# Ledger of designs, part 31: designed miniproteins, single chains, continued (3)

Each design is a single chain, and the fold is of that chain. pLDDT is the mean over its residues in the fold that is shown.

## One batch from the design tools (miniprotein)

Design m9051
Fold by ESMFold2-Fast:
Formats: sequence, C-alpha cells, structure tokens
Structure m9051 (fold): chain A 96 residues (1-96)
Amino acid sequence: EREVAEAVAERVLEMLEAVEAGDGEKVEEAEELGKKVEELSEKEGISELQALAKLLHGTLLSEEGQRYALKLLLKRVAEKNGAPQELLDAALAEIE
C-alpha cells in the first residue's frame, strides 16, 4: 500500500518535471498517461489517483493510501516551488 502510494506520487512528479523541462518526448508520454488516467477514471467512476494506481500497479489505493500519496505530492511540489514551510504544514494538516 505505502509502496504503491509512493510510486504514484513519484510518477506524477516525474510527469510534472518533464513538462517544466520542456522535454518533448517526456511531455508526450505524460500527456498520453494523463489521457489514459482520465479515460479510466471516467469509465470506472474512480479518482484520477486511483486510476493512475491501477494503471501503474494493477491495484487501487485505500483511503489512507490516497491521503498519503496526496501528502507526498503536496510536500514535493511545495518544496520544488519554494513554498513556505508554514503553508505546507497547514495544507498537510487539512488533508489529515
């Protein structure tokens, strides 16, 4: 469960980094994966994080796993964008 949540968070971060770097091939891969996530989410009535977990690992995240993945994403995105620690702490508390 934790490993799946971490892998989902890492994949999203890799996609965001590819878009920011302007790497055309990786941007196309990110767009293709994003489209598959959207299509699966709509088809099965699940969240985009759940769709991504299913595509990457063939399994769904628990509610706790989803919160953990979101916390990891928020922390890494905030750190990369230089967000204040107080703002990050407040947002993490809200997810909890």
Scores: mean pLDDT 73

Design m9052
Fold by ESMFold2-Fast:
Structure m9052 (fold): chain A 84 residues (1-84)
Amino acid sequence: MKKLVIKAGEADSETMLEAIEKMKEAAKEGWEIEVKGSEKAAAAFEKYAEDEGIKNLKVTVLSKEEVEKVNKEGPVIFEIVDGP
């Protein structure tokens, strides 16, 4: 079984739209989806999942130090994994 992991820090609207599209695609395939991001990003992804009826979403709020690292490396990171 495939799992989509999304790592997002302080994501802007364009970055969020890209991440949301990937989440929507994974949900249609029945994959597990895990979002790791800032409190703001986590809330946005949870709201989208609720609006779209996505039930296989796990959201993890990152620490402030982890959010800062993600923000420096890139706007969003996508990983496809089989398992954890």
Scores: mean pLDDT 74

Design m9053
Fold by ESMFold2-Fast:
Structure m9053 (fold): chain A 76 residues (1-76)
Amino acid sequence: DAERRAELERRTRELYEEDLAILRTLPRDEQIALLEQMIARLRRDIEVAARTNPELAASLERLLARVEAELAELRA
């Protein structure tokens, strides 16, 4: 159902944003390690979502780009 897919998309984004908020309170080295793990998880979730929920996949791809940019800034 479109409504159920939209709710899953919203909830999944909220969970990732919560993880990011917590992660940003940690020391830099721990942030780097956990962001690398989050990137791996996002790539997996995108692969799964791409088959049945393209809107969720697109939202997660945008989030992946933001997380990759944040990791690059921390490594600079």
Scores: mean pLDDT 83

Design m9054
Fold by ESMFold2-Fast:
Parts: structure tokens; sequence; C-alpha cells
Structure m9054 (fold): chain A 90 residues (1-90)
């Protein structure tokens, strides 16, 4: 399902962020957002709306982190692109 694929993208992002910024407050904040996003996806009947909200958050966070944490910003952008592809399948 689209929900399962979106959750896989978010799980990969959580793992990648932890690898790039291990034990950091940044990694913990992003992982917390990912946990909430996964819960919202599982419980929601409007997958499109939830995916659009997650994509918007990832885009804004990537912009904020581009200069200070460019590798984390890139990981957020890559996850955003994967979720956009899933959105086009709906």
Amino acid sequence: SIKEKAIEVLDELAKRVEELAPGSELAEQIKLFIEEAKKYLEKSDDVKEVLEQIIEWLEEQAKLLKESHPEVAKALEEAKEKLKELLEEL
C-alpha cells in the first residue's frame, strides 16, 4: 500500500539522520517528527493530505539545514522526492 511505502521512506530517513548526526538533538527532533508522521499516516483516511503535510515539513527543514547540516538537508530532500513520487501514484 501507499501507506506502507511512505512508512518505509520515513524509516530509511530516520536511520540515515541517526547515521549522519548520531546522538544529536537534531537527529532526535527529526526522529520524533518521523514517529508522529508514521502514526498519523496509519490512522488517517486521507493519505494524500498527510503526505502533502510531511512533504512540506521536509522541504522547510531541508532549507533551514542546508548551510549548517548539508548532508542531513540532502537526506530530507531525497525522502521528500520519494514521497512526492508516492503522491503521484494516488
Scores: mean pLDDT 87

Design m9055
Fold by ESMFold2-Fast:
Structure m9055 (fold): chain A 62 residues (1-62)
Amino acid sequence: KYFSELREFQKEVTKKLLELIKNSKSEEDYNKGLEQIRAEERQRLDEMFQKAKEEYEKLVKS
């Protein structure tokens, strides 16, 4: 479960980085997009951690 979600996340981040490089018109646009991707990465990692914790709690209570 966690490994599948981690692989999907990694593929999505790679795709976003490639699209950012392809579509950036300037270094400023690239840097703004990169900061957004980094913020989304932090948020996604936090979400994955919380989800894993919830699944663990469900398993223990079952």
Scores: mean pLDDT 76

Design m9056
Fold by ESMFold2-Fast:
Structure m9056 (fold): chain A 101 residues (1-101)
Amino acid sequence: MVEVKMSDGKTIPVGGTALVTATATNSSEGTTLLVATSIPKSGEAGPESLSVSGAIAKEGETGVANVGVRGTSEGVVEVKANAKNLKTGEEASASSTVTVT
């Protein structure tokens, strides 16, 4: 089984930063790839270049990806994590939000 969990949603001021953590747990055979990305959901809050991350989890392991969100303007950023096991084809996803005020 492949599972993904995200850290809780955060609120930051304009000019602030947040770190969102995605964790993929792989109890299946084979290697699981985790990719976490940030997507502006509302307003002009944009992810910086450090807002994309990836990790690898082998059988019985966890992979951790950290996505940095910089509050360039007011709005909401969605951080979405997707995990796929390359041997079994199992997939999991989760999301969290960063609100910039």
Scores: mean pLDDT 78

Design m9057
Fold by ESMFold2-Fast:
Structure m9057 (fold): chain A 64 residues (1-64)
Amino acid sequence: SAEGAARTLVELAKSGDEDTVKRAARMVAQAGGGTEEQANAIYEAALKGDLPAARRAVQAALDS
């Protein structure tokens, strides 16, 4: 789900595991048929700790 994925990514970003966040963002985008740009949007939102933005980015990728 978009909310679950977004929450996990934000938490990983807080822990400093940015490499895992980047990989997970790509997997989420790819699962929806999304692009590298959508993966990057998810990653950036997670790094900011902006849960609403991360949720929206994940949902956009899943709707691709």
Scores: mean pLDDT 80

Design m9058
Fold by ESMFold2-Fast:
Structure m9058 (fold): chain A 108 residues (1-108)
Amino acid sequence: EEIEELLKKGREALENGDYETARDYFLQALKLAKEKNDEEGMREAIEGLLEVAARYYQQGKWDEVRKILAEVADELYELAKDPSVPEGLRITYRLALLVAGDARALDP
C-alpha cells in the first residue's frame, strides 16, 4: 500500500514535469520495497527512476543523469543478471550502468 502510493506519486510528478519530486518518490519507493522484499515494487521504482533519468537526458542535465543512475547502480546490475528479466530489458539496464560509468555493465 505505502509502496504503491509512493510509486503513484512518483508517476504523477513525472507526468507533471516535476522530475526532482518524481526522483525523490521513486527513491523512497525503492528503499521501502527493499525493506519489505517487494520485488515488483523494486522493479517499478527502478523503471520510474530510469524514466526520470531519460527526461534529465532530454533536458541536457548530464550530471543529474549520472547521479540518479549511480544511486541505483547495484539494483541495475542485479536486474541485468536476472534471467527472469527479458533480454531487451537486461540490455537496457547494462546501458544505464555504462552511462553511470559502472564497469559492471560489461560483466557476464
Scores: mean pLDDT 83

Design m9059
Fold by ESMFold2-Fast:
Structure m9059 (fold): chain A 102 residues (1-102)
Amino acid sequence: MVALINIMRESASTLDPDTQKKVNTALDLSIQAYIYGLRGDVDSAKKYADQSVKVASQLPPNVASGVLRFTGTLLRQASDETGDEEVRKLADELYEQAKKLA
């Protein structure tokens, strides 16, 4: 997880400062979604995932796709640990949205 976050932040560091700030905001929201997913709080996980997607929608399509895939990966890990099918569906929806952007 730390390595994936570092890769995304390093990729963002080559972008303009405004875009980099939005990437960092979206990633922080994705981490919140993951934490709530691990706690079994599906409503909060969805809320933070939706906020991350909203911020990502303001990014270039390739960067937005990366953020959505990252969020999906985190939620997939949370669903694997908890067995929560709703969190798994959120991850699958994020991968589908990422595919449409790329």
Scores: mean pLDDT 80

Design m9060
Fold by ESMFold2-Fast:
Structure m9060 (fold): chain A 63 residues (1-63)
Amino acid sequence: GASRAAAEVAAGGASGDGARARRGGLKLQEMGLATPEQVEAAARAGEAGDGVAAGRIAKESVE
């Protein structure tokens, strides 16, 4: 569900795994909980290792 996809975004950001963050973001987008811009932001946060930014995107998507 949404919580698992959001957890993937946050984990990808924390670990510097942009692909994982993007995958979580795409799952949230498929559920109608994230925009394409949020998916790209999640991927960038993951690539940068910015767990704070990735965590914020995950929270916005499931709040």
Scores: mean pLDDT 77

Design m9061
Fold by ESMFold2-Fast:
Structure m9061 (fold): chain A 70 residues (1-70)
Amino acid sequence: VEILEKAAEAATSPEAREVLRQGIDDAKAATTPEQQQLIVNRATSEAFAILKDNPEERKKLADAVKEALA
């Protein structure tokens, strides 16, 4: 969930923030670490897809995800 929280803070697109926020809610409801990881991966992939034409925002999102994974 921390990965999605950091990503949501970095996102300025309303669509990307909404996808990440929904992912946080879904991940908190997950009963296994494996389900939580799948939700995190899905939400981040959708956010990157939304930001495909904005390389600066995509880099900020990627950096936030990397920091949360470290």
Scores: mean pLDDT 74

Design m9062
Fold by ESMFold2-Fast:
Structure m9062 (fold): chain A 119 residues (1-119)
Amino acid sequence: GSRAVAEAALEILRILGKADDPEAMRATAAQYTGDEATVSIPLDADEETIKRILDLAAAAGVVVSIEGVSPSGEIQLRLRPLTPEALAEAKARVDEMIKTGPEKAQRIAKLIKERLDAL
C-alpha cells in the first residue's frame, strides 16, 4: 500500500480542520484501498485551502483527481501515487469536470488542472 497516499489524506483532513472528526476519519478510512484514498472537501473551500492541499499532495508525490460531487455540496478528491497513468487519468477526469460539472466544482477543477499541468 502507499504510505504517501495515506499520509497525504490525513494531512488534507488536518488542513480542513477535520483531524479530530470521527465521521470524516471513518469515511476516509472506508475508501482507502492501500494505493488510493478519497477525501471530501466543501465546494465552497477557498482558493488558498485548495492550493495548500495541491502543494502538499505534489510534495508527497501524490496525484489529486476528482471522483465526483455529492448532493450535499462536497467534491470528492481521489488521491493516487504519481505515475504516468494516474496523471493521465486525473487530467481526463478534471477536464470532464471543467466541461460538465457545477460552477463551484469547475472552480476547484481548474485549480487542480493548473497543478497537474505543472507535474
Scores: mean pLDDT 81

Design m9063
Fold by ESMFold2-Fast:
Structure m9063 (fold): chain A 99 residues (1-99)
Amino acid sequence: SPLEELLRLLEEIVELLKELLASDDVLRQIALTLRVIGLEIEIEEILKNSDLPEEVVELVKKIIEAAKEAVLAALRGDKARAEAALEEAEKALEELKSL
């Protein structure tokens, strides 16, 4: 199922973001960021090739935008913004699972 694959990839992104926020090592932060970007590319390809309900697509996009904000904030050392963006991503993922 495209939805099951999307949920798996989105859960992986959330776990990588938690690792990113816990890390103070720049090389590790870069490696984790590249992994998140790779998963975002896979998700975008699934969205383009799958006829999914509009509500699912909008929640997936919301999670990806929150993930991008979390990454940028973490790399800039803005821990509070990064934590808020992670919380937004987790909330949107929980909403997606409830559809």
Scores: mean pLDDT 89

Design m9064
Fold by ESMFold2-Fast:
Structure m9064 (fold): chain A 120 residues (1-120)
Amino acid sequence: ARLLLRLRVSGPRDAITRMRIRTRQEGNDITIEIDIEVKKGTSLTLEIEVYDADGRLLLRVTIELDADLNIVKLSVELAPGTRLLSLDVKREPGKVTVTIVFETPEGLRITLVINITAVE
């Protein structure tokens, strides 16, 4: 299946030092891994939107981070017919991982893994 991904960042111009997106598919299970490196001491807002092949929004996730990588706000907006299966947040020194598992109206299961790492 084809998916479209949009990422918006609000913060200092040089806040993101590296970004990598990887996808894998096994039948009806799709994993999207987003690895973001941010400058240590930077506050920022990430907005990630997942669209289907026809350009219809499936999911919007907004993550607001403070300068210490604390999640100040996390919101998940589901389009009609999209179902949230799980939402998990894992914290490690200098890293936060947000994992969202959702099902599309067509029955695809999407696992969105967002890794945010602070770098010097």
Scores: mean pLDDT 86

Design m9065
Fold by ESMFold2-Fast:
Structure m9065 (fold): chain A 110 residues (1-110)
Amino acid sequence: LTPEQQLALERAITLFQMRFLALATEILLLMDRLGVPEEEKERLLELFNQLLQAIANQDLAAAEAYLAQIIALLRRIAARHPDARAEIDALVADLQALLAEYKATLAALL
């Protein structure tokens, strides 16, 4: 990478992390409102940390795999909480859009 490409990559990683932490906070607050079991909230937090680490390590395959696991868990929660389905679907869409934006930025730099 050129110095300019390296700075653009570091910026992309930082913006992903900041936006993801905001979404992760919204998800955890929603889980608290829905009375989701502590074990499922702990699993979400574990997956969030693994996704953030994958992004920091520039391991896109690992990031995609962890995001897929987060989405699968959120969809299982949505199935038990139909009144929250629209809110969960919106958060899932935001997570997918965030990773897609990161992937597009990474592809443009390589």
Scores: mean pLDDT 89

Design m9066
Fold by ESMFold2-Fast:
Structure m9066 (fold): chain A 80 residues (1-80)
Amino acid sequence: SLEDELLETLRGAAREFLEAARRDPSRLEELRAQFEYLVDGVKEQLREEVRDPERLARALEELDKIRQEFLAELDRIQEE
């Protein structure tokens, strides 16, 4: 489904951005901003294209989970 493809793309981006942050922690704020921009874009696309309210709600919940997991891991990298 569209929502599954978008969420999988976002999970892939999260992994790549976290790896980049671990390699170069000086980029942490840049990578945070870039990821937030991607999250906002995916969120807007889901709202425009997913017309089923149950599917949309599930997709937005999963998106928020991906975002929170990314931010928590980014904070761990900053503390190391």
Scores: mean pLDDT 87

Design m9067
Fold by ESMFold2-Fast:
Structure m9067 (fold): chain A 75 residues (1-75)
Amino acid sequence: GDPSKVEPLIEKLKNDPSPRERAEAALELGRIGGEDARPAIEPLVEATKDPSSLVRNAAIEALALIGGEALEALR
């Protein structure tokens, strides 16, 4: 993972006006994965409620890629 990218990607996920850009941020957070992506778990859970289905689907995929702690956050 690249932890230096996590905070900018969370900002993009939460604040970008483009659903495409938010979805891409979610998927990149999932690809970083593991411990480095832990700060993104709660923002990704909130992104599963996004008005765009592209963003919701990307957030679900990202949470699955991160695994363990993300699955616990969905309970």
Scores: mean pLDDT 80

Design m9068
Fold by ESMFold2-Fast:
Structure m9068 (fold): chain A 100 residues (1-100)
Amino acid sequence: SAVESLKQQLLAHYLTPLELIPDKGIQRRLQVLDALEELGGEATVKQLSEKLNLSQSTTRQHLKVLEKLGLVTKVSRGRYKLAYSRDELIDLALEVRQQS
C-alpha cells in the first residue's frame, strides 16, 4: 500500500544523519520523531513547533502523516504520543534496511 511504502521509506532513513536525507519532508518527519523522544514520548503541537522552529501548521501536517503511518497517536486536541520507543524504531529501521 501507499501508506506501507511511505512508512518503510521514512524508517529506512531513521538511522541516517539528517543532513544526508535527500527528501526534506522525510527529514522534517524524522526531526518530529526525535523531538517527541526528547520530550519524553508525548508533546503538544506548540512544544514541537517551538523546539523545531517550525510553524504549528507545518508541525500538524507532519504529525498527520506520522499518525497515518502509525508512528504517533493523537492523545487529545493538539497533543501527540509516540507509538514506538527509540529502541523499537531502531529495530524497525534495521528490518526495513535488510529488505533492500
Scores: mean pLDDT 85

Design m9069
Fold by ESMFold2-Fast:
Structure m9069 (fold): chain A 89 residues (1-89)
Amino acid sequence: SKEELAERFRERAVEILRSQPSLSEEQIEEIERRMREVMEKGLAEGLSVEEILRRMIMAIADTLDELDVPDADRQRIVAELAALYREIL
């Protein structure tokens, strides 16, 4: 189901974030919170799984930028999330 795919993406995205030495636990919790909000809104609005996952990646990227995570680390994380998106879909 769309919900199962979105939840799988969320779980694995959090694993990617937790593997990053540049991110604190508090930063990861904030990113996860925003990602979950976007996921829940997309599911409620009946969006496609592709659009939900794309919005989740965007929410992560935007939050990393707001937290002043270095551009090189942000680019690496986003690339890993894009690879995860292709793997799940």
Scores: mean pLDDT 88

Design m9070
Fold by ESMFold2-Fast:
Structure m9070 (fold): chain A 86 residues (1-86)
Amino acid sequence: GMSPMEWAIGYVARLASLRRSRDAMDKVYQGFRYHDNGDYQRSVDFVGDSMDIMGMTDMSKMVRTDAISNPYGVAMKIFDEYMREM
């Protein structure tokens, strides 16, 4: 099944789509690629870069510091943000 971080990256993709940011989407695609390769640190770095492009500075910092140690908690906060922007 989908991991919490894979699920979270999917919602970052949806946020990038809502904001019509191709640059943020390119970073999300890199995040998925590195996650699929088991390089979780690089995946997190690209997800944070996507959030920085979208001006989501506090969420970027949270993802970069907490995503590996608390992937479920980070995924839930990203989901909550997506639900607020729909």
Scores: mean pLDDT 86

Design m9071
Fold by ESMFold2-Fast:
Structure m9071 (fold): chain A 90 residues (1-90)
Amino acid sequence: SEELRKAKELLEEGQKLSGVDPEKAIKTYEEAIRLAEPLAEKGDVEGLSLLAYAYNQLARLYHDMGQTEKAEEYRKKAREYREKILKLKE
């Protein structure tokens, strides 16, 4: 619960930083992912949703920075987490 709350706050901070300080935004999203991963492994839908969102934002940031391979890697991770959510929702 506390980890999920903190991770959500980090997502909001990362979004605010994305247009101002992309490198700090990346680190902020990576910290949110670190907090949400254990929750997602336990099947927490909110944790899975948070990971899907954070990886999608990382993919967009890396794409904007011209790091195409890293952008595609994170885009794939976001897609995989979205698919896991769909399996849990029927």
Scores: mean pLDDT 86

Design m9072
Fold by ESMFold2-Fast:
Order: C-alpha cells, then structure tokens, then sequence
Structure m9072 (fold): chain A 89 residues (1-89)
C-alpha cells in the first residue's frame, strides 16, 4: 500500500493535496487518475486497482465491481466491503 504511494510523482501528490484543500474533489480525483494510469501502464497492479476506484467514483459505476474484485485479491478485505467504500466515496 505505502509503496505505490511512494511511486506517485511528488509534484502530482502536492497538486492533489492542494486541490483537496481547495475543495476541488473532482480535480483531485482526475489528477490522481492520470498518475495511477501511468503507474498501471508500468505494470503496478495496486495502481490499477486505485485507477478503477477513481473511475467508479467519477461516475462510471461499471468499474465498481471490477475495482472491488481487484482490491479483494490485493487486500484481505472482502469484495462487499470495497463496494461499500467505493459507493461512500
């Protein structure tokens, strides 16, 4: 978990934090989406899971089940717990 965040570009991390502080949640999610998409292209399965979560939160509900399934495989939490967390975000 912490390792994938260490791979996030420091500048992108700062831009996401700034957007969150400004109340620009959608902007923060889009910045995170682009960075996790880059890391997923490099073969990072954890980044791919976060990519799918962000796509689901941004309104593409078709990604909720795929995101929860992948997170369930990468983490010990059950699929239904991830579905609840994604829907609450």
Amino acid sequence: SSEVFRRVDERIREEVEEAVKAGKEEEALRLALEEFERLAEEGDEVAKAYLLVIKAILGDESYIEEAAELLSKLQKAPKEKWIEKIKEA
Scores: mean pLDDT 71

Design m9073
Fold by ESMFold2-Fast:
Structure m9073 (fold): chain A 92 residues (1-92)
Amino acid sequence: DPLFERLLEGLEKLKEKPFLVSFDEETLKKWEELIAKKEEAEKEVKEFEKKYNGDRSKMTPEELKAYAKAQKLLQEAYLAETLLANYELLNK
């Protein structure tokens, strides 16, 4: 799925090239929790892609809904990571 690959690459680039900001311990823990949520959603999406080679036409309506839900969880994790990064930048 091209959208999933682009989203994953975007999230990974944000993590690999963060702005150099000192984080407090509590914020770092929240960051780790969000990354864990991202990894769980990513595993689910990868299972669908592995089974169907990203071809949504081969999926049932139920599988399409589950796949969309997993992709939405990745988007939510990305947004939360971005918000935490912006919050730290503004409050340092």
Scores: mean pLDDT 64

Design m9074
Fold by ESMFold2-Fast:
Structure m9074 (fold): chain A 86 residues (1-86)
Amino acid sequence: SEELREKVKKAEKKGEEAYQRAMEALKQGDKSLARAYATEVFNEAGSLYSLALQAEHAGDMETAKRAREAAEKFVERGLEILEQIK
């Protein structure tokens, strides 16, 4: 549906913005702020997994695949941030 596609795009944008802010926080040595943004990246990954299941249930396999791939990307990015703050 158009609503699901728009929700996926919004979650992707939020996840990307959170990742960029986390990387900037790491560059500035602010590990606490980087951890907060890593949490936001993981939250958007969770939202994208949920949207992928909703799209699959609706028969929108293209939107489901996009949401799932975006979710997997943000899980990897969140783990990347956490590895740098250990």
Scores: mean pLDDT 90

Design m9075
Fold by ESMFold2-Fast:
Structure m9075 (fold): chain A 114 residues (1-114)
Amino acid sequence: ALERMREEGLEFARRLGKELGLSEEDIEAAIRRAEETWGRNGYAPGLVAEELLDVYLERKGIKLDEVTHNRARANALVHPEELPEWVEKLLAGEEIPSVPMEEIIATLDKRHIP
């Protein structure tokens, strides 16, 4: 079970990172950040998507205010498959909506993250 979660999470991270135009080195850095922050749970799609977002912003030299950054990370966590779309919205200067805490908790619970 744990090995499958890791393999599936790594495949997801590499696919999503490539869709964002990140290098293999940047994708591996994001995976490492997720592992260091969340341990084995860092392989969950939303948690790795949060770190892929941060690596993308760093690589593009994009500095967000704390509120916008937190909202962007929350959207990556809840809707990891939509990360490329949220990145396009950030680049267009569109306002990122807040994610209710209940939705964040429900997302983590559905993925059986303790």
Scores: mean pLDDT 75

Design m9076
Fold by ESMFold2-Fast:
Structure m9076 (fold): chain A 90 residues (1-90)
Amino acid sequence: SIDDQLQALTDEFFAELQRLLARARADPSTADEAAAEVRRLHAQWRRRFDALAQQAGSVSRQQVVLYSAASIYAAGVLFELELLKRQAEK
């Protein structure tokens, strides 16, 4: 289903963000590069999500939840990357 495709797309996005965050935690000097990549991946995810959602013909609760969750998680990752950057500057 479209909802299953959106879930899979969002799960892949979360896995990519987790990988970037883990790398930055291991080497905080990479935090700025990781943040730029998070912003790029989030923009790419939104385009792919919107294209799939347009095929559904109606907006589902799952679509709203997934879209909100991805946006909140990306913001949280960016916040942690900023903290890691500040730690590296000491």
Scores: mean pLDDT 86

Design m9077
Fold by ESMFold2-Fast:
Structure m9077 (fold): chain A 73 residues (1-73)
Amino acid sequence: SLPSEEQLREAAERALEYLKKGDVIAARNSLYSVTGNYGAALHAVVKLLEGLEKGDEEKAIEEAVRALREGVK
């Protein structure tokens, strides 16, 4: 079954915490675990990193969830 919006958001929040600690591999794996789509997971990592650089964590999570949704069917 497709992951819920809540599950995608929880994965994005967990990945963001890994990125704050410098663990890009753990962040990517957290995102991959809910999508099964490597491209979507990598795109979400990029969106989280962009949001961290801009200092807007909520926007980072929103953009990452959008990227993950495009990877699920």
Scores: mean pLDDT 84

Design m9078
Fold by ESMFold2-Fast:
Structure m9078 (fold): chain A 86 residues (1-86)
Amino acid sequence: HMEELLRRAREAIRRAARLEARRLGLEETGRRILELIDRWSPENETELVGELVRAGLDGTARAVGLTGYDPELGIEKAEEIIRELE
């Protein structure tokens, strides 16, 4: 079920981004990134990845990129980040 996988990926990536931004002390950048994730779609994925990389959220950026290829891989990468940061 593709829609279910994409929703799970967005949720996991959102959690990973929040934790990664918090670890780096990026309050305003983190808030803006969460807004981008909330409106994430195939059309703006390149923009989201670019913003994540510029912010230093390299792990989350990789998870987003993997989601475009395979949502299950994106979820797996996001969960890896969450485990490392929690």
Scores: mean pLDDT 80

Design m9079
Fold by ESMFold2-Fast:
Structure m9079 (fold): chain A 66 residues (1-66)
Amino acid sequence: GASPEQGRRATELVVERTGASRDAAGKAVAAASAGLSPEQAGRIGERLSGADARTVAEALREGGVG
């Protein structure tokens, strides 16, 4: 799983790049940390916030989650 620092960075990147709420971004990060792929976690972000799933997945990878 991701470190707490990687999780915070990934959450910040998702919020910054997509405009998703911190709650929605945090749930996508938690899903990826629990072993879902960045693509699968990105789809959760899309469902919760309407953010582009690919952009969420890229932010998760850059944050070190997934």
Scores: mean pLDDT 84

Design m9080
Fold by ESMFold2-Fast:
Structure m9080 (fold): chain A 75 residues (1-75)
Amino acid sequence: MASKEEREIAVELARLAQELGKKYNIPLPQFVFDPSNLKADNLKLADTVIELAKKYGDKEAEERARELKRKVEEL
């Protein structure tokens, strides 16, 4: 089962992705969570957010996404 921590990270990553989409007026890729694979989904979303932040030079968003990715890897 997905832990509470995995779910909290998923929410934070989704919010960060939405913030980047609004800030830079970019179409966000649709992200569907699979409850049986939440760790893999969180890693994929974190990588997507890191690449978007790098593309637009948003260092604060990049650092936050990298921190969230590290938390997923430590679970």
Scores: mean pLDDT 73

Design m9081
Fold by ESMFold2-Fast:
Structure m9081 (fold): chain A 79 residues (1-79)
Amino acid sequence: ELEAGYAALEALAPELPLLADAVKYAKEAEKAYAAGDNEKAKAYLGKAVAAIRAAMAALSEEERREAAERAERIFREAL
């Protein structure tokens, strides 16, 4: 499920360059989780979500709606 979430963020990054930070944070979360540092992994996931919100805020209304619908669908399956 975490792998699906990372793939979703990577898929969104080329369309939304501002999501590059979200991809970085997601990869850091995966690395922390693999190392057994669940608190650090959760912190980085929170930063990734915040970066996604910031990126969406910079989009037009239509672009933001489409991105949100796609992200919700992908993350719903990952969770």
Scores: mean pLDDT 68

Design m9082
Fold by ESMFold2-Fast:
Structure m9082 (fold): chain A 92 residues (1-92)
Amino acid sequence: AGELALETVKKKLEEAGYKVELIRDEHGTPLLRAEKDGEFAIVEVSAEIRNGKVVVKGRVLYASSPEMAAEVQRIVDEAVEEARKKIEELLK
């Protein structure tokens, strides 16, 4: 579930012109680093099944500018909804 969500967010960011790398924080949590035109954003993606419902979340933890934060969060929100639908289809 979480791996499919990470891949979906990564692909959507790459389609928008970002170079995306999987990184880990000091606690080993997987994060995405998205770079464009010398600026970057850090994104956290999680997926879980709660009461038989697939819940996917994506959050911008850091961005080089407020404009980048807004653009990246918008792309992440679209990718999260797409990932949720894909995971739901796999559970049927």
Scores: mean pLDDT 82

Design m9083
Fold by ESMFold2-Fast:
Order: structure tokens, then C-alpha cells, then sequence
Structure m9083 (fold): chain A 75 residues (1-75)
């Protein structure tokens, strides 16, 4: 099967999904660190926080891409 050629609108959807995922992950990581500190657990380092945020952004972009592919396959 040839690779999916994305329209400009679909590329924008993926970019916006990644940005939303990043923002949600930034908030989630801070909340997780507050919860870990309250439980007496070691908090995440800045490097670990950034790794989680980057992975969440990539996952959100991949999820949106998969949704676009599924929409096309179902039509």
C-alpha cells in the first residue's frame, strides 16, 4: 500500500494535535511531580520531564495521523 499523502489541512490537524498533546503533557508532568512529592517519592528531573513531553507530542501526532488513515479506509 502506498504511503498516505497528507493534505495541507490534515498536516495542520496533526501539528495542532501535537501542540495540544505537548501542553497537556506539560501540565500532567507537573501534576505528577506534585503527587510524587506528596507521596515521598523522588520527583522527575527536567530531562525526564522533557522526554515525557516530547514522547506525548509525538504520540499525539501519530494518533491523529492514524485517525486520518482510518477515516480514509472507512470511506
Amino acid sequence: MPPLVLSEEEKERIKKAGERGKKAAEHGVELLNEQRAAAGLPTLSDEQKQAIIEKAKEAAEEDERRRIEEERLKK
Scores: mean pLDDT 79

